Designed miniproteins, single chains, continued (5). Designs and how they scored, part 11

Each design is a single chain, and the fold is of that chain. pLDDT is the mean over its residues in the fold that is shown.

## One batch from the design tools (miniprotein)

Design m16353
Fold by ESMFold2-Fast:
Structure m16353 (fold): chain A 65 residues (1-65)
Amino acid sequence: SMKEKELKAARLLFAMWALGEVEIREVDGRRHYVFRVRTPEELELAEEAKRALEEVGDVATIERV
């Protein structure tokens, strides 16, 4: 269900806030999440979070530091 997808996206976003750097940009009046990653483990988590957010219609990008 959409609610299950939203909860998954929310949990992964919280994990990114706890383990990596998260930047929020505004693009055309919409929130765009930017995940800044330093390690392969952070990259894997960010890729999973990005996919989950995209499934609920949000936008995210990953920047390697």
Scores: mean pLDDT 81

Design m16354
Fold by ESMFold2-Fast:
Structure m16354 (fold): chain A 64 residues (1-64)
Amino acid sequence: SELVEKFIKEAEENAAKMNRMELLEFLNRVREELKKAYPDDKEKVIKAMGEINVAIAKSIRKNE
């Protein structure tokens, strides 16, 4: 999904620069956007949020 790929890239590029509040706000916005894009596909939203969480963790671990 183009939308999911966009959020993964944003997470990889920016998550290491975010504090805890900014990360929570980012995750909430992403979740709401995914719910709007896939209103009848809860599994798709859950899977996408998982992928985005992995991207966040990867961003934080790989930054100096």
Scores: mean pLDDT 84

Design m16355
Fold by ESMFold2-Fast:
Structure m16355 (fold): chain A 66 residues (1-66)
Amino acid sequence: MIEVPETLTDEEVDEVLARLKAAGASDAGIARWRAMTPEERSQFAGALKALLDEGREDEAVAAANP
């Protein structure tokens, strides 16, 4: 496994998206993420993974939405 301090791998991004959906993220929020460039998506996913790992699912879901 590859550990990246600032960004996530594509597999880790998919895991973050699955965790967000399970926590209540909207389909619109998920679709917005899928429309991002890989660079933008990795940057955003890194921050959300940190929130999810700390048990802050509500904050992570809020950050994934407008």
Scores: mean pLDDT 70

Design m16356
Fold by ESMFold2-Fast:
Structure m16356 (fold): chain A 78 residues (1-78)
Amino acid sequence: MKLEKEALEKARKLVADIEEAMAELLRWVNASEEKVKEFEEQAELFRNGTEEEILENSSEKDREFFKSMKERYLKLLS
């Protein structure tokens, strides 16, 4: 239980940090406001959403990456 929670927190932070960095990069290169907002909304979802909200509302690619990182952190912590 503690290890699963720690792995979840690490995976959430990693995905949120990546999405935030992408939003900042897109703003720097003058990408569309809609595209920047998509990445900001995904960052917020991973930062503050529940695990269920993440699984239901994130893109398939982000869900697969999140699950993969959660599993990797679980193995590293166990």
Scores: mean pLDDT 79

Design m16357
Fold by ESMFold2-Fast:
Structure m16357 (fold): chain A 65 residues (1-65)
Amino acid sequence: MEEELRRAVEVTEELTREEGLEKYFDQIKARVIEQVHARLKETGSLSESEIEEIARRVIEEVKKE
């Protein structure tokens, strides 16, 4: 759980920087952490690819707002 949350923050920071959305980082990070937490409660574990998919989805949602 703690490792998955740490990885989620790292992935979100990297993708946010690559997309030029650093000013929205706190907003994106909060949404990613909430979704990762919810899935960890349901499945008990998340792969790195699943975490990346969640982060990418949140970034695309923010880009459309």
Scores: mean pLDDT 78

Design m16358
Fold by ESMFold2-Fast:
Structure m16358 (fold): chain A 75 residues (1-75)
Amino acid sequence: REERLNELFREGLRRLAEEHPEYREFLEEALRRLEEGASAHEVVLAVYQDESVPEELKARIGDLYAAAVEEVEAA
């Protein structure tokens, strides 16, 4: 469950980095946190607390997390 959530979130972050190379630095940092053992929730919280991250990117990352949670929780 947690593994699946982290997998979906990681895939979403990789796709965002491909579609929006201008955000690659922030997305690479988020991916690095996941690789270091942070949960998807912890990564979202860290991004939201970072004032240097654009509001548009925060919204997109939040949407990815919400979609991943819904996918895992959907029976």
Scores: mean pLDDT 79

Design m16359
Fold by ESMFold2-Fast:
Structure m16359 (fold): chain A 116 residues (1-116)
Amino acid sequence: MKPVIVSLELPDDVPLDSPVAQLLTFLSAEMTRLIRKAKTPEQQEKLLKIYKEFSEEVRKAIAETGGDDAAAIRRLLEIARNFYEKVKKEIPELQDEVDEFYRRVEARAAELLAGL
């Protein structure tokens, strides 16, 4: 399979230590982990296609929630939930891996929201 690292863009006006920046960094790491768990080139290509849609939705959400970290984190969690459901439907062979991905993302989002 192709070696893959994915990273979500952080806008220049978002502080690196903000809760939203921390969640974007976490999502990038967790997404890279998930894509690397693909067992076939076909699974990896399907994941990368769904990831492209996910990354575009993330970019739009950050732009739309400018300055409201709690709103941004909630929108990112909704986008992560949609990604999770789509991967379960399109790549059922990765069910356990995407279940772990979403559980970890949901826990991290909850931790960051509790700190606001």
Scores: mean pLDDT 84

Design m16360
Fold by ESMFold2-Fast:
Structure m16360 (fold): chain A 64 residues (1-64)
Amino acid sequence: MEELEERRKRIKEVLGVEFSDEQVEIHLEIAEKLIEIGLEFYEYLVKNGRASEAVKQSHERFLA
């Protein structure tokens, strides 16, 4: 509850717009799922001994 209120306040400050609690909750759920997917993918790469290679490739693709 307190975490949601703090995140809502930060979002409002950054965008200069007030969001409903429902909208903030949806954004938090999406962010949580993306973090989960990223961690699973990272673990997969670590198990295959490719963690460093994957990080480098990701960085290069963002700059391309």
Scores: mean pLDDT 64

Design m16361
Fold by ESMFold2-Fast:
Structure m16361 (fold): chain A 85 residues (1-85)
Amino acid sequence: STPEAKREAMFERLIALMREAGVPEAEIEALRARWAAGEDPRDIQALMGLAILRATHHRPELVAKLREGFLNNKEEADVEDELLA
């Protein structure tokens, strides 16, 4: 798979985690627009991480659950990439 395809898959996995964390859809749409505009992927990923942290700041157990989901989503994306190779 291309590096671009892997970054898009990772971005969509982060969007799913933001939704699970309860980040407002308007904030998710704003970050998607910034990604589409070609902003630095690292900056966008940092902002996504901060949004998740803010949404979960009073729930340490939810942070652990979302971290597990993030790792599982990375593994799923890698498997999808192998199937498309």
Scores: mean pLDDT 70

Design m16362
Fold by ESMFold2-Fast:
Structure m16362 (fold): chain A 75 residues (1-75)
Amino acid sequence: AEEEERLRVEAELHVDHAVGLLRQAGYDDLAARVREAYERGDVDGLRKLRDEAEKLGYEDVAAALARAAAALEQL
């Protein structure tokens, strides 16, 4: 449905933003883990990665991952 398409696009935009920020900060492994969790539809995995980003002090990444998880959960 159109609503499902919008939620997928929203989740992907937030994941792309988080991955971009992590790569710029030199956290390539964490960025890859975020992408893989998203591709698997792993909402719990994204929430765990959000907590990991928060502990590293990357508030923008944590916020983006929280939004991605929320959008994906609604699918």
Scores: mean pLDDT 84

Design m16363
Fold by ESMFold2-Fast:
Structure m16363 (fold): chain A 109 residues (1-109)
Amino acid sequence: MKEEERRKRIEKLIEEIDKDKRLAPGLKEVMKEVLLWVAEKRPDAELSIEELVLLAELRLLGLPEEVLDLAAEALIKGESDLVESLRLALEMGDEEVAEKYIEKIRKVV
């Protein structure tokens, strides 16, 4: 991806996040932070608003940065169901189920 095209794509996603009245202000800020973080590590990555919500929720649930990076890579590879399952396990406080999904994510990235 050309640097100018990447910048315009990121700017468009930030505008879409800021204009989405369904998203809480705190979630919007975390989504923008995650978007910029992913764009720095994975310049060619294209994530949807829904995928950015998943990553932001995982960050708010306290997922370590190194595991969040694996989750971002899994989303880029189309493994959204694994990432959503991890989010649900973390919301339930089920450490054993969360670790199983982290292992599955490591195998697909």
Scores: mean pLDDT 82

Design m16364
Fold by ESMFold2-Fast:
Structure m16364 (fold): chain A 76 residues (1-76)
Amino acid sequence: MSDRELHEAVGEVAIATVVTIAKKLGENMDEKEIEEFEKIAKLFEDYDSAVVEEFVKRAEEVGAYKIAEIGRKYVK
């Protein structure tokens, strides 16, 4: 329970941070920004699938479709 609460809190902060950046950039992400995010997205391999699914959902809700597509690759 305590470990899950900590992971949920860290996941929420990470999701909120990336979603805020994605919302600010909007649909204006260039190919280099996409490649940079793909490198960062490797961290999703160490996350619970439910956290990655929530991230994808939130990214799609703010119009960050390219980010959501990359995240979907890590949903199992």
Scores: mean pLDDT 68

Design m16365
Fold by ESMFold2-Fast:
Structure m16365 (fold): chain A 84 residues (1-84)
Amino acid sequence: PTLSEKLLQLSKEEFNRLVQEAGVEAGAEQLASELSKPKLVPLLRTAELSNGNFEEVAALSAPEAERPALAKFLQVLAEKLELL
């Protein structure tokens, strides 16, 4: 399964826990708290199509000041999803 498919299969509780853990690890807790499953699925799909270029995904999806935090968060989240 793709990363976006893995994310879609998570329960609300599993999703919230994974996103919180990734947010803490990436130093992006506030940003992570604002990202719902419908917002994250397109970002992960775009990253999969770009061979994991999370910096490019962040550039398309977030204001300049938030791009480094979003890119790092998406990378950490993807790494955690790969282990599921």
Scores: mean pLDDT 82

Design m16366
Fold by ESMFold2-Fast:
Structure m16366 (fold): chain A 90 residues (1-90)
Amino acid sequence: SAAELEALAAEGRALYEESVELYRRILEHTEDLETLLRAIGLLLRGLGAYLDLERAIAAGDLAAARAALAELRRVVEELRELLEEILREK
């Protein structure tokens, strides 16, 4: 339904904003080039998922919207894990 698509859009926006904030925190806590390249790759993957979500919502494609949101959730989880690894390295 339209209400379900609107809810997915709101969740996707929040997840994308969280991915940007996690990336910012990674930049504050590491100067390791390999780790920074991993973080940039994850942020770009998150941007791709967010654009896929926006496209799916515009098309009214609930299945595609759910798939894009699931990918965005995975990106946020991977960024959180990367930040946790950095913070544990001392």
Scores: mean pLDDT 88

Design m16367
Fold by ESMFold2-Fast:
Structure m16367 (fold): chain A 67 residues (1-67)
Amino acid sequence: SEEELRQMIEVGAAQEAARKALEQGGEILGGSGELVDEETARGVARTDKGDVEVLVPVSELLKKAKL
């Protein structure tokens, strides 16, 4: 469950970065998510136009994971 929550946070952060990149007209070439601290996750989407980085509250990612 703890490992599952960490994976959900990392995947959620990467997905948020990818969503932002797509909304900006970027083509997704790759992505990553990382837990920065207990309250903040970092997502990166690599695109044909450069990298898109987002910092997302862990609480928001956990809310999305419950859906």
Scores: mean pLDDT 81

Design m16368
Fold by ESMFold2-Fast:
Structure m16368 (fold): chain A 90 residues (1-90)
Amino acid sequence: MKEEIEEAAERAKEAVRRRDVEAAKEAIEELFKLAKEAIRQGDFDSAELAIEKLEEIAELARELGLPEVALEAEIQIGLLRIELAVAKLE
């Protein structure tokens, strides 16, 4: 799981650096999917890693002038933080 998250994050960062909005959004969606799977499995460390990587991607996207990509990542971060908090209470 952590390896897949790291690979997806690197693809997202590379896409952002190339200013490939489509590829960046696709990789962000993959990170979201991996994080949700980690939460379902009780792998909170991997879920937290995915959130951390999404935060890095959002920062990079803002720095490079891609606010739409940054917003996409931030929306996913918000949703994942809510799901993670709920899962930890169960």
Scores: mean pLDDT 86

Design m16369
Fold by ESMFold2-Fast:
Structure m16369 (fold): chain A 68 residues (1-68)
Amino acid sequence: DPAATRALFDRVAAELKARGHTEAAEYVEKSRDAALAGNDVEAQKLFRKAVEIDPEVLEIYRRAVAEA
């Protein structure tokens, strides 16, 4: 469901922005856009870049998935 995918990534990006992790949030948003376009390879690369910038991305993502 594209709407559910958007909501999940938007939640992760919003939490990162709330914590001051703006650069990592931008890569999460780019990863969301790539995933919604069906470009899973690009989405994965962009998400990995977000995790490299801020390791909290992975923890926030795991919590968001568990609550979905």
Scores: mean pLDDT 84

Design m16370
Fold by ESMFold2-Fast:
Structure m16370 (fold): chain A 94 residues (1-94)
Amino acid sequence: AAPVISNLTAEQTSPTSAKVTLSWTDTSSGATTITVNAYLDGKFVARKTVTTTSDTASITLEGLPANSTYEITVTASDSAGTSAPVSTTLTVKE
């Protein structure tokens, strides 16, 4: 089956960056590609893509303006398919 994302969190790490942490369940062996998109007022701001053989990832987003609230949307893809998107909110202060 396609990956199922769980435990999605987003935390500010600097005035302009944040760390996105997630876990997923996967029945397929091999690499999973994680795509993280950040939006501000519906406008695309940042993207990070990571490929890993782990069931967890920590991904750093850079170039985020301070004092803004973002929508973070994540998908996970492997040989079995792409997960449904999962979203969380990130508020950046400083």
Scores: mean pLDDT 79

Design m16371
Fold by ESMFold2-Fast:
Structure m16371 (fold): chain A 67 residues (1-67)
Amino acid sequence: MSDEEKLANAVEALRAGGVPEEEARRLAEAAMTLSKQGKDKEAAAIIVYGMAGRVDLALALAEKHGV
């Protein structure tokens, strides 16, 4: 799967959880950046928090890791 497809799928999953499109794209990009750094658990946590409607927790985790 391409990076473009991974980003699109992450945005769609977040939007299905009620995250607005712009915020979903921001969180998906943050998660992909963490995954590229080898922080796969943290990347997955951002997506899971977003999908659960816990956008504040997803943003806090992204900020903690500088993404």
Scores: mean pLDDT 80

Design m16372
Fold by ESMFold2-Fast:
Structure m16372 (fold): chain A 67 residues (1-67)
Amino acid sequence: SEVDEAWAIIHKEASEEELQELYDRIAEIVREESRRAAEEGTPEEEADERIARAVEELVLEYAEKLK
């Protein structure tokens, strides 16, 4: 999948510092989306899909910058 290819690029091209920065940004997305879902009363299944999509977008963008 595109996400699997993006992760392969990240692990190949990113420094340990860049990889940690990416993990920190992923943690921030999860935290922010979880808070938003709680505020909006979003069903758990939909909230999980929203988080997955946001994380996948970040991973794809990060991989593109490393090319």
Scores: mean pLDDT 83

Design m16373
Fold by ESMFold2-Fast:
Structure m16373 (fold): chain A 62 residues (1-62)
Amino acid sequence: MLTEEQKEEIMKAYEKYGISDELLEELAEKLGVSKETIKKVILEIEVEEGIKLIEEGVEKSL
């Protein structure tokens, strides 16, 4: 089970660098978890943010 601080690190890295296999490997090694666990956390964050943006009526910015 990941701590809240570890999830924040994953989120910050994802927001700054985007998703890549290299990022997943670095985070997995740093946090002592599997790449699958990191992927799952990122996916959950994306889904939650996507729902929030739809609810607010704001498009994902780029």
Scores: mean pLDDT 70

Design m16374
Fold by ESMFold2-Fast:
Structure m16374 (fold): chain A 85 residues (1-85)
Amino acid sequence: EFDELVKKKIEELRELAEKLGYTEAQIQTIVNALLAIVKKIKGEDLSFDDEVDISMAAMILTLDPELKKKYDEIIEEIEKKIKEL
C-alpha cells in the first residue's frame, strides 16, 4: 500500500539522518519536507509551513551528499508509485 511505502521510507530516512548525527528537530524538518514534496507530487497545494520546511531541508541536503542521495531516491520511488495509482 502507498501509505505503508511512505512510512517505511520515512523510517529509513530517519535512521540514516540519526546515524549522520542530525538532531531530532533537523530530522523532523527533513521528514516534513519529504511529506510536503509528496503533497506536491499528488497535485495538492502547499501551505506556507510546507514551503518553509522544503527550503530548510534543501539547505541541509545541499551540504550533505549522502543524505541528499537517500532523499532523492525516496522521492523517485514515491513519485513512481503515485504514477502507478
Scores: mean pLDDT 83

Design m16375
Fold by ESMFold2-Fast:
Order: structure tokens, then sequence, then C-alpha cells
Structure m16375 (fold): chain A 67 residues (1-67)
């Protein structure tokens, strides 16, 4: 039960991450992508620090996929 619950939480986390990556990829440049991700996360109640860390990770993934 606990392992299944953790797997389900992981799947929801992956879906949320995929949404952030797609949001960043839809933006015209890296600055717009960072701003969009930060604004979205802050609208969900994330702290500015947490939003910035997450945006950095998302933008790194997007740049790696472009290369």
Amino acid sequence: AEEAALATAGERGQAAWDRLVKLAESQPDDEAARKAVIDYLRSLGASEEAAQITADAVLRRVKERRA
C-alpha cells in the first residue's frame, strides 16, 4: 500500500514536471521561460526561492533537449 502510494505520488510529480517543461518550451526565449515557470509556481504557493530553484532545473532540462 505504501509503495503503491509513493509510486502514484511519483507519477503525479512527473506529470507536474512535464507540464513545467512544456510551459518553458512554449516560451520564445529562456528569460520568458524562467519568468513563466516562476510565476506559475508562485501562483501555486511556492516560495520565490523554491520557484527559482525549480525554474533553473526546468530550463537546464529544456536546454539539454535542444542541444
Scores: mean pLDDT 72

Design m16376
Fold by ESMFold2-Fast:
Structure m16376 (fold): chain A 89 residues (1-89)
Amino acid sequence: MSMKEQQIELEVLLGMARMSLWAFRLEARSNPEKVEEVRERGEEHLRTTEEKIEQFFAENPDMPEDLRQYALEEIERMREEIRRLVEET
C-alpha cells in the first residue's frame, strides 16, 4: 500500500469518529434527560475508535509518529467534547 492510501484510511477513521460525535451531540440536545447515557455511549465509541487507530498503526509501522500523535490528539479532543455534554445540558 502507498503512504497516500494509508493516510486516506486514517482520515476516513477520524472522519467517521467526528460524524459520530456530531450525532451524539444532536441526541443529547434532543434528549437532555438521557445526556449521561449518551455520554457513556460516546466515550465507549471513542474507546473503540482509538483501538482501531492503534491497530492501524500496528499494521502500518512505517507511518510517521507525528501522524499517530495527531490521530490520538483528535480522539482526546472529541472525548473532551463528549464529557462536556453533561456540563452544557
Scores: mean pLDDT 79

Design m16377
Fold by ESMFold2-Fast:
Structure m16377 (fold): chain A 94 residues (1-94)
Amino acid sequence: SGTLNPGETKTLTVPAGKTLTITFNNDALTATVTDSSGSKSVNKDNPKVTLSGGTAELDVKNKTLTVVAGSSDLTVTLSTTEGTVNYTYTISDA
């Protein structure tokens, strides 16, 4: 868990076959998800992305971000575009 101010980043690794769940208080949260082929960003205006290495979905209503890693690790970089984001996260097996 932590706090993000504008200009700050938090990087998390989602191991292959694991799910990262983030709960946040402010929908200004942006997550950039990176696999071996490139990066895609999830935010309130683009709430779902699919990469060859996994998926990321931002649920603005429930204030959750879910990142599912497939056969390889994913890197998730969290940032905020406006205001402070308080977040908690868990990594689970299934």
Scores: mean pLDDT 84

Design m16378
Fold by ESMFold2-Fast:
Structure m16378 (fold): chain A 87 residues (1-87)
Amino acid sequence: SMMELLKELLKKLEELIEAAENNAPLETIDKLWQEVLELLKKIYGEEAAKAVEEARKEALASQPDHARTYILGFARLLAREVREELE
């Protein structure tokens, strides 16, 4: 169901936030990010997931050293939105 997918997305976003805050290897963060993108595709559709991926690529192209900061900020914002949808 949609609610189950939203709960799974929130769980993955919380895992991603925890990994980024604890300075996990970039490979771990990238894996969690891909899992978040897969859930976004299932919930919001392919075009929405593609737009998010494109925004990430643009951010990394300009400042690669800020990959963790970008992902952390996005994950926190999206987790807040998903929590509101689950209320």
Scores: mean pLDDT 81

Design m16379
Fold by ESMFold2-Fast:
Structure m16379 (fold): chain A 59 residues (1-59)
Amino acid sequence: AAPEALPGGLPRKVSVSDEELFEKSVEFGRRMAEKLAAGDWAGVEELNEEWKEWLKEQE
């Protein structure tokens, strides 16, 4: 189905950020998985906040 010209898609502001964002998400994902495996819920929450702050910085 074709989109109805809805401006609801994630905007691509920087094309290079796609690859950099991917690498960062993989790195954070691995750290999150490591904390989860260790049962470190506080560490998971800290990483989640760091990830959100990093994403805000990329604006």
Scores: mean pLDDT 69

Design m16380
Fold by ESMFold2-Fast:
Structure m16380 (fold): chain A 98 residues (1-98)
Amino acid sequence: MSAAEKAGMAAIDAVIADERDHRAQALARGDTKTARAEENLVKTLEEIKALPPQKALLLASASEGSLAMYYYIQGNTDLARDELDHSNRLDALYQALA
């Protein structure tokens, strides 16, 4: 595994940790809908981690972007921005693998 591939996989782990924190915060405020969306994303990202690094980064970026769109539609601009930042960071790491 190259240094770029290691950095990419570590970034997916960091994103999963951030999504678990989003879920915990949502549960603390009684926002069960947001908590469920975050739980589903964590499960998806854990499955994506089993894939080769280039495919994992591509799909992780797309999954984060999808959740960002969902939060924008809901009017939750702060969570939408956080998920978009995750998507952009993972995409930049994906581009670095080529």
Scores: mean pLDDT 89

Design m16381
Fold by ESMFold2-Fast:
Structure m16381 (fold): chain A 131 residues (1-131)
Amino acid sequence: SAAERERRRERGERAAREALETLEEIGRLARESSPEVAAYLFNLVAASFIGLGLGSREVEPLAERGAQLMVEAAEAILTKGKEEGERLFERARETAREALDALVEHPEHTPYLERFAESLREALERAKELE
């Protein structure tokens, strides 16, 4: 059972790392895309944060904050410009790092970490298809 828990922790740590790498790719794509595509991408990422919070009450407040920041970033790109959207996105990315650090401590959270990483990759691919 100890070996099983360690394997789940390792999977969780890998998923958390992949999620943060995908968020970095999302930020780069948003900078290079039209405001409309960047806003669409950021709204998809907001949905990913909501999904992260559904599986764990421990990080629900962080997931909700991340989702709110992403919705505000999408709105800011369309109404205030890319600089403000990027600033809010960076705050959401910092919030994601905090939530992921908390989740990797508990192997039972590994499926939610894996789903979050997967949902971010799906968001990135969907946005690329619009360019």
Scores: mean pLDDT 88

Design m16382
Fold by ESMFold2-Fast:
Structure m16382 (fold): chain A 68 residues (1-68)
Amino acid sequence: MPSKEEILEELRRRMEEIARENRDKPLQEIADLMGKEALETAERYPEVPESEILRVVHEVMEEFLAER
């Protein structure tokens, strides 16, 4: 079974992929796609704290928005 760290790293990779593949889309659409992935991860792994999942989402969004 994957560890909490492995689950969060997989989520981070998927979030980064979503941001990259949807770079030309409005920020709201990117946020919605990332939110969906985060919710699906939380549902699949309820033992992972919601705060940790939200931290990964926030970090990836911040990194994406910092690129110009």
Scores: mean pLDDT 80

Design m16383
Fold by ESMFold2-Fast:
Structure m16383 (fold): chain A 94 residues (1-94)
Amino acid sequence: MSAEEKLAEYLVSEVLSMDPSSLSPEERREEALAVIEVLLRLGSLHLLAKLGKEVTQAAIKLIEENREELVERVGEEVVDEALKELKELLKKLE
């Protein structure tokens, strides 16, 4: 199961413009979660759906797998609303 790793590499490379090979797998995960946290706080997580179905699926999985930590950081309502929005956007992606 590599969805979290693929998203971490994608966010590091495409969003943060960093070389993923310069980071450990743990550091890539931490950077990916930091990007997700910022997007949750800004109400902009839906922008990940613009990057396509694969990224959207990986984002949903990453958030669900780290839900308790993200809830502590941004609150349950923010996390649950963002997950609902991403799942609705995923249904519209071909």
Scores: mean pLDDT 78

Design m16384
Fold by ESMFold2-Fast:
Structure m16384 (fold): chain A 90 residues (1-90)
Amino acid sequence: ADPKKAVEYYKKGEEYFEQGKYEEAKEYYEKALEIAERLEDYLMMAKIYEALGKLYEAMGKYELAKEYYEKAEEYREKTIEPLVEAVNRV
């Protein structure tokens, strides 16, 4: 998997979302997520899940948006876990 393509697809998703093109935004976010999952890039996965949450919220799909926001929080926690452990040792 190409990590540069994950970032490129994520940014294209953001551009389509800002234009109100929600189906195109979803397609690019899902392409970015597929690459991030193969790379186990938890930070990128968290960003994409948050973006999908915002997308579904904008589409009026509030229950689905909530599920994606919860996934984003889960993957963010995996990213900061070593920092939290370091603080707890003080």
Scores: mean pLDDT 80

Design m16385
Fold by ESMFold2-Fast:
Structure m16385 (fold): chain A 75 residues (1-75)
Amino acid sequence: ALPEAPQLSPEQKALLFALGRLHLLYMDPKEENKEEFEAALDRVAELLGISRETILERLKQGKTFADLAREAAAA
């Protein structure tokens, strides 16, 4: 048996995938991806319970998505 703990709840997996998608779009910003980036940002904001503006400010300050998830979980 593997000691793997990557088996998350469906809700945690949804959040992780949304964060991953947002990160990819943020790291390689393209005009064609702008709407997808905004949609992913909105989804993450909804799942974390924080504003899109807060997420953008944190990312611009060099915070990681792990930091965002931890901060939202503490709120």
Scores: mean pLDDT 70

Design m16386
Fold by ESMFold2-Fast:
Structure m16386 (fold): chain A 78 residues (1-78)
Amino acid sequence: LAALEEAFRAVLEELLDRRLALNPDAPEADVAAARAKIGPLAREAAEELLRNPVEIPDTAATPAAREEQALVLRALEV
């Protein structure tokens, strides 16, 4: 669990950093809120993967997993 959570958290942090590079004027409050949600999201994703382990986890996480996490990050901005 912890290893998967760490992997998802790293992917989510990478995605957020890329978003910040595209919008350096993003409000600090919005950035902080997004960062705060990364931990819970990574945990939920790791738990879900453990309950429904359909694919063998890649050492660097799969592109599909990154795409799913990117969609979740976008949804959090509602």
Scores: mean pLDDT 64

Design m16387
Fold by ESMFold2-Fast:
Structure m16387 (fold): chain A 100 residues (1-100)
Amino acid sequence: SKIDELLEELKELVEKLKAKAEEANDKELVKIFEKMLELIEEALETEDLEERYKLLIEIGKLFNEAVARASEKNLPVEELLKEAAEKLGEIHELIQEELE
C-alpha cells in the first residue's frame, strides 16, 4: 500500500529526528518523537482507514509541538522536519481520498 510505504518513510524520518534530539540532550523532544513513533507503529498495524486518520491527526499534533520546540532550541533539523511534514501531508491526502 502507498499509505504503508509513506508511513514507513515517516517512521525513518522520525527516528532520525529522535536521534538528533538525543544528541542535543533534549529529553522532552525525545519523548515527543517516541510518542510519534508509537502512533506510527499503531497506524501500520491497523487496516481501518478511520482509525489511521485519527492516529494521523494525533501524530500531526505531536509533530507541531516538535517543530515549535526544535525552532525555539535552534536545532539543525529543518530539512528533516520539512521532509516529515511533506510525508504527513501526502498520507493525510491519500487517507482522505479513500474515506470519500
Scores: mean pLDDT 88

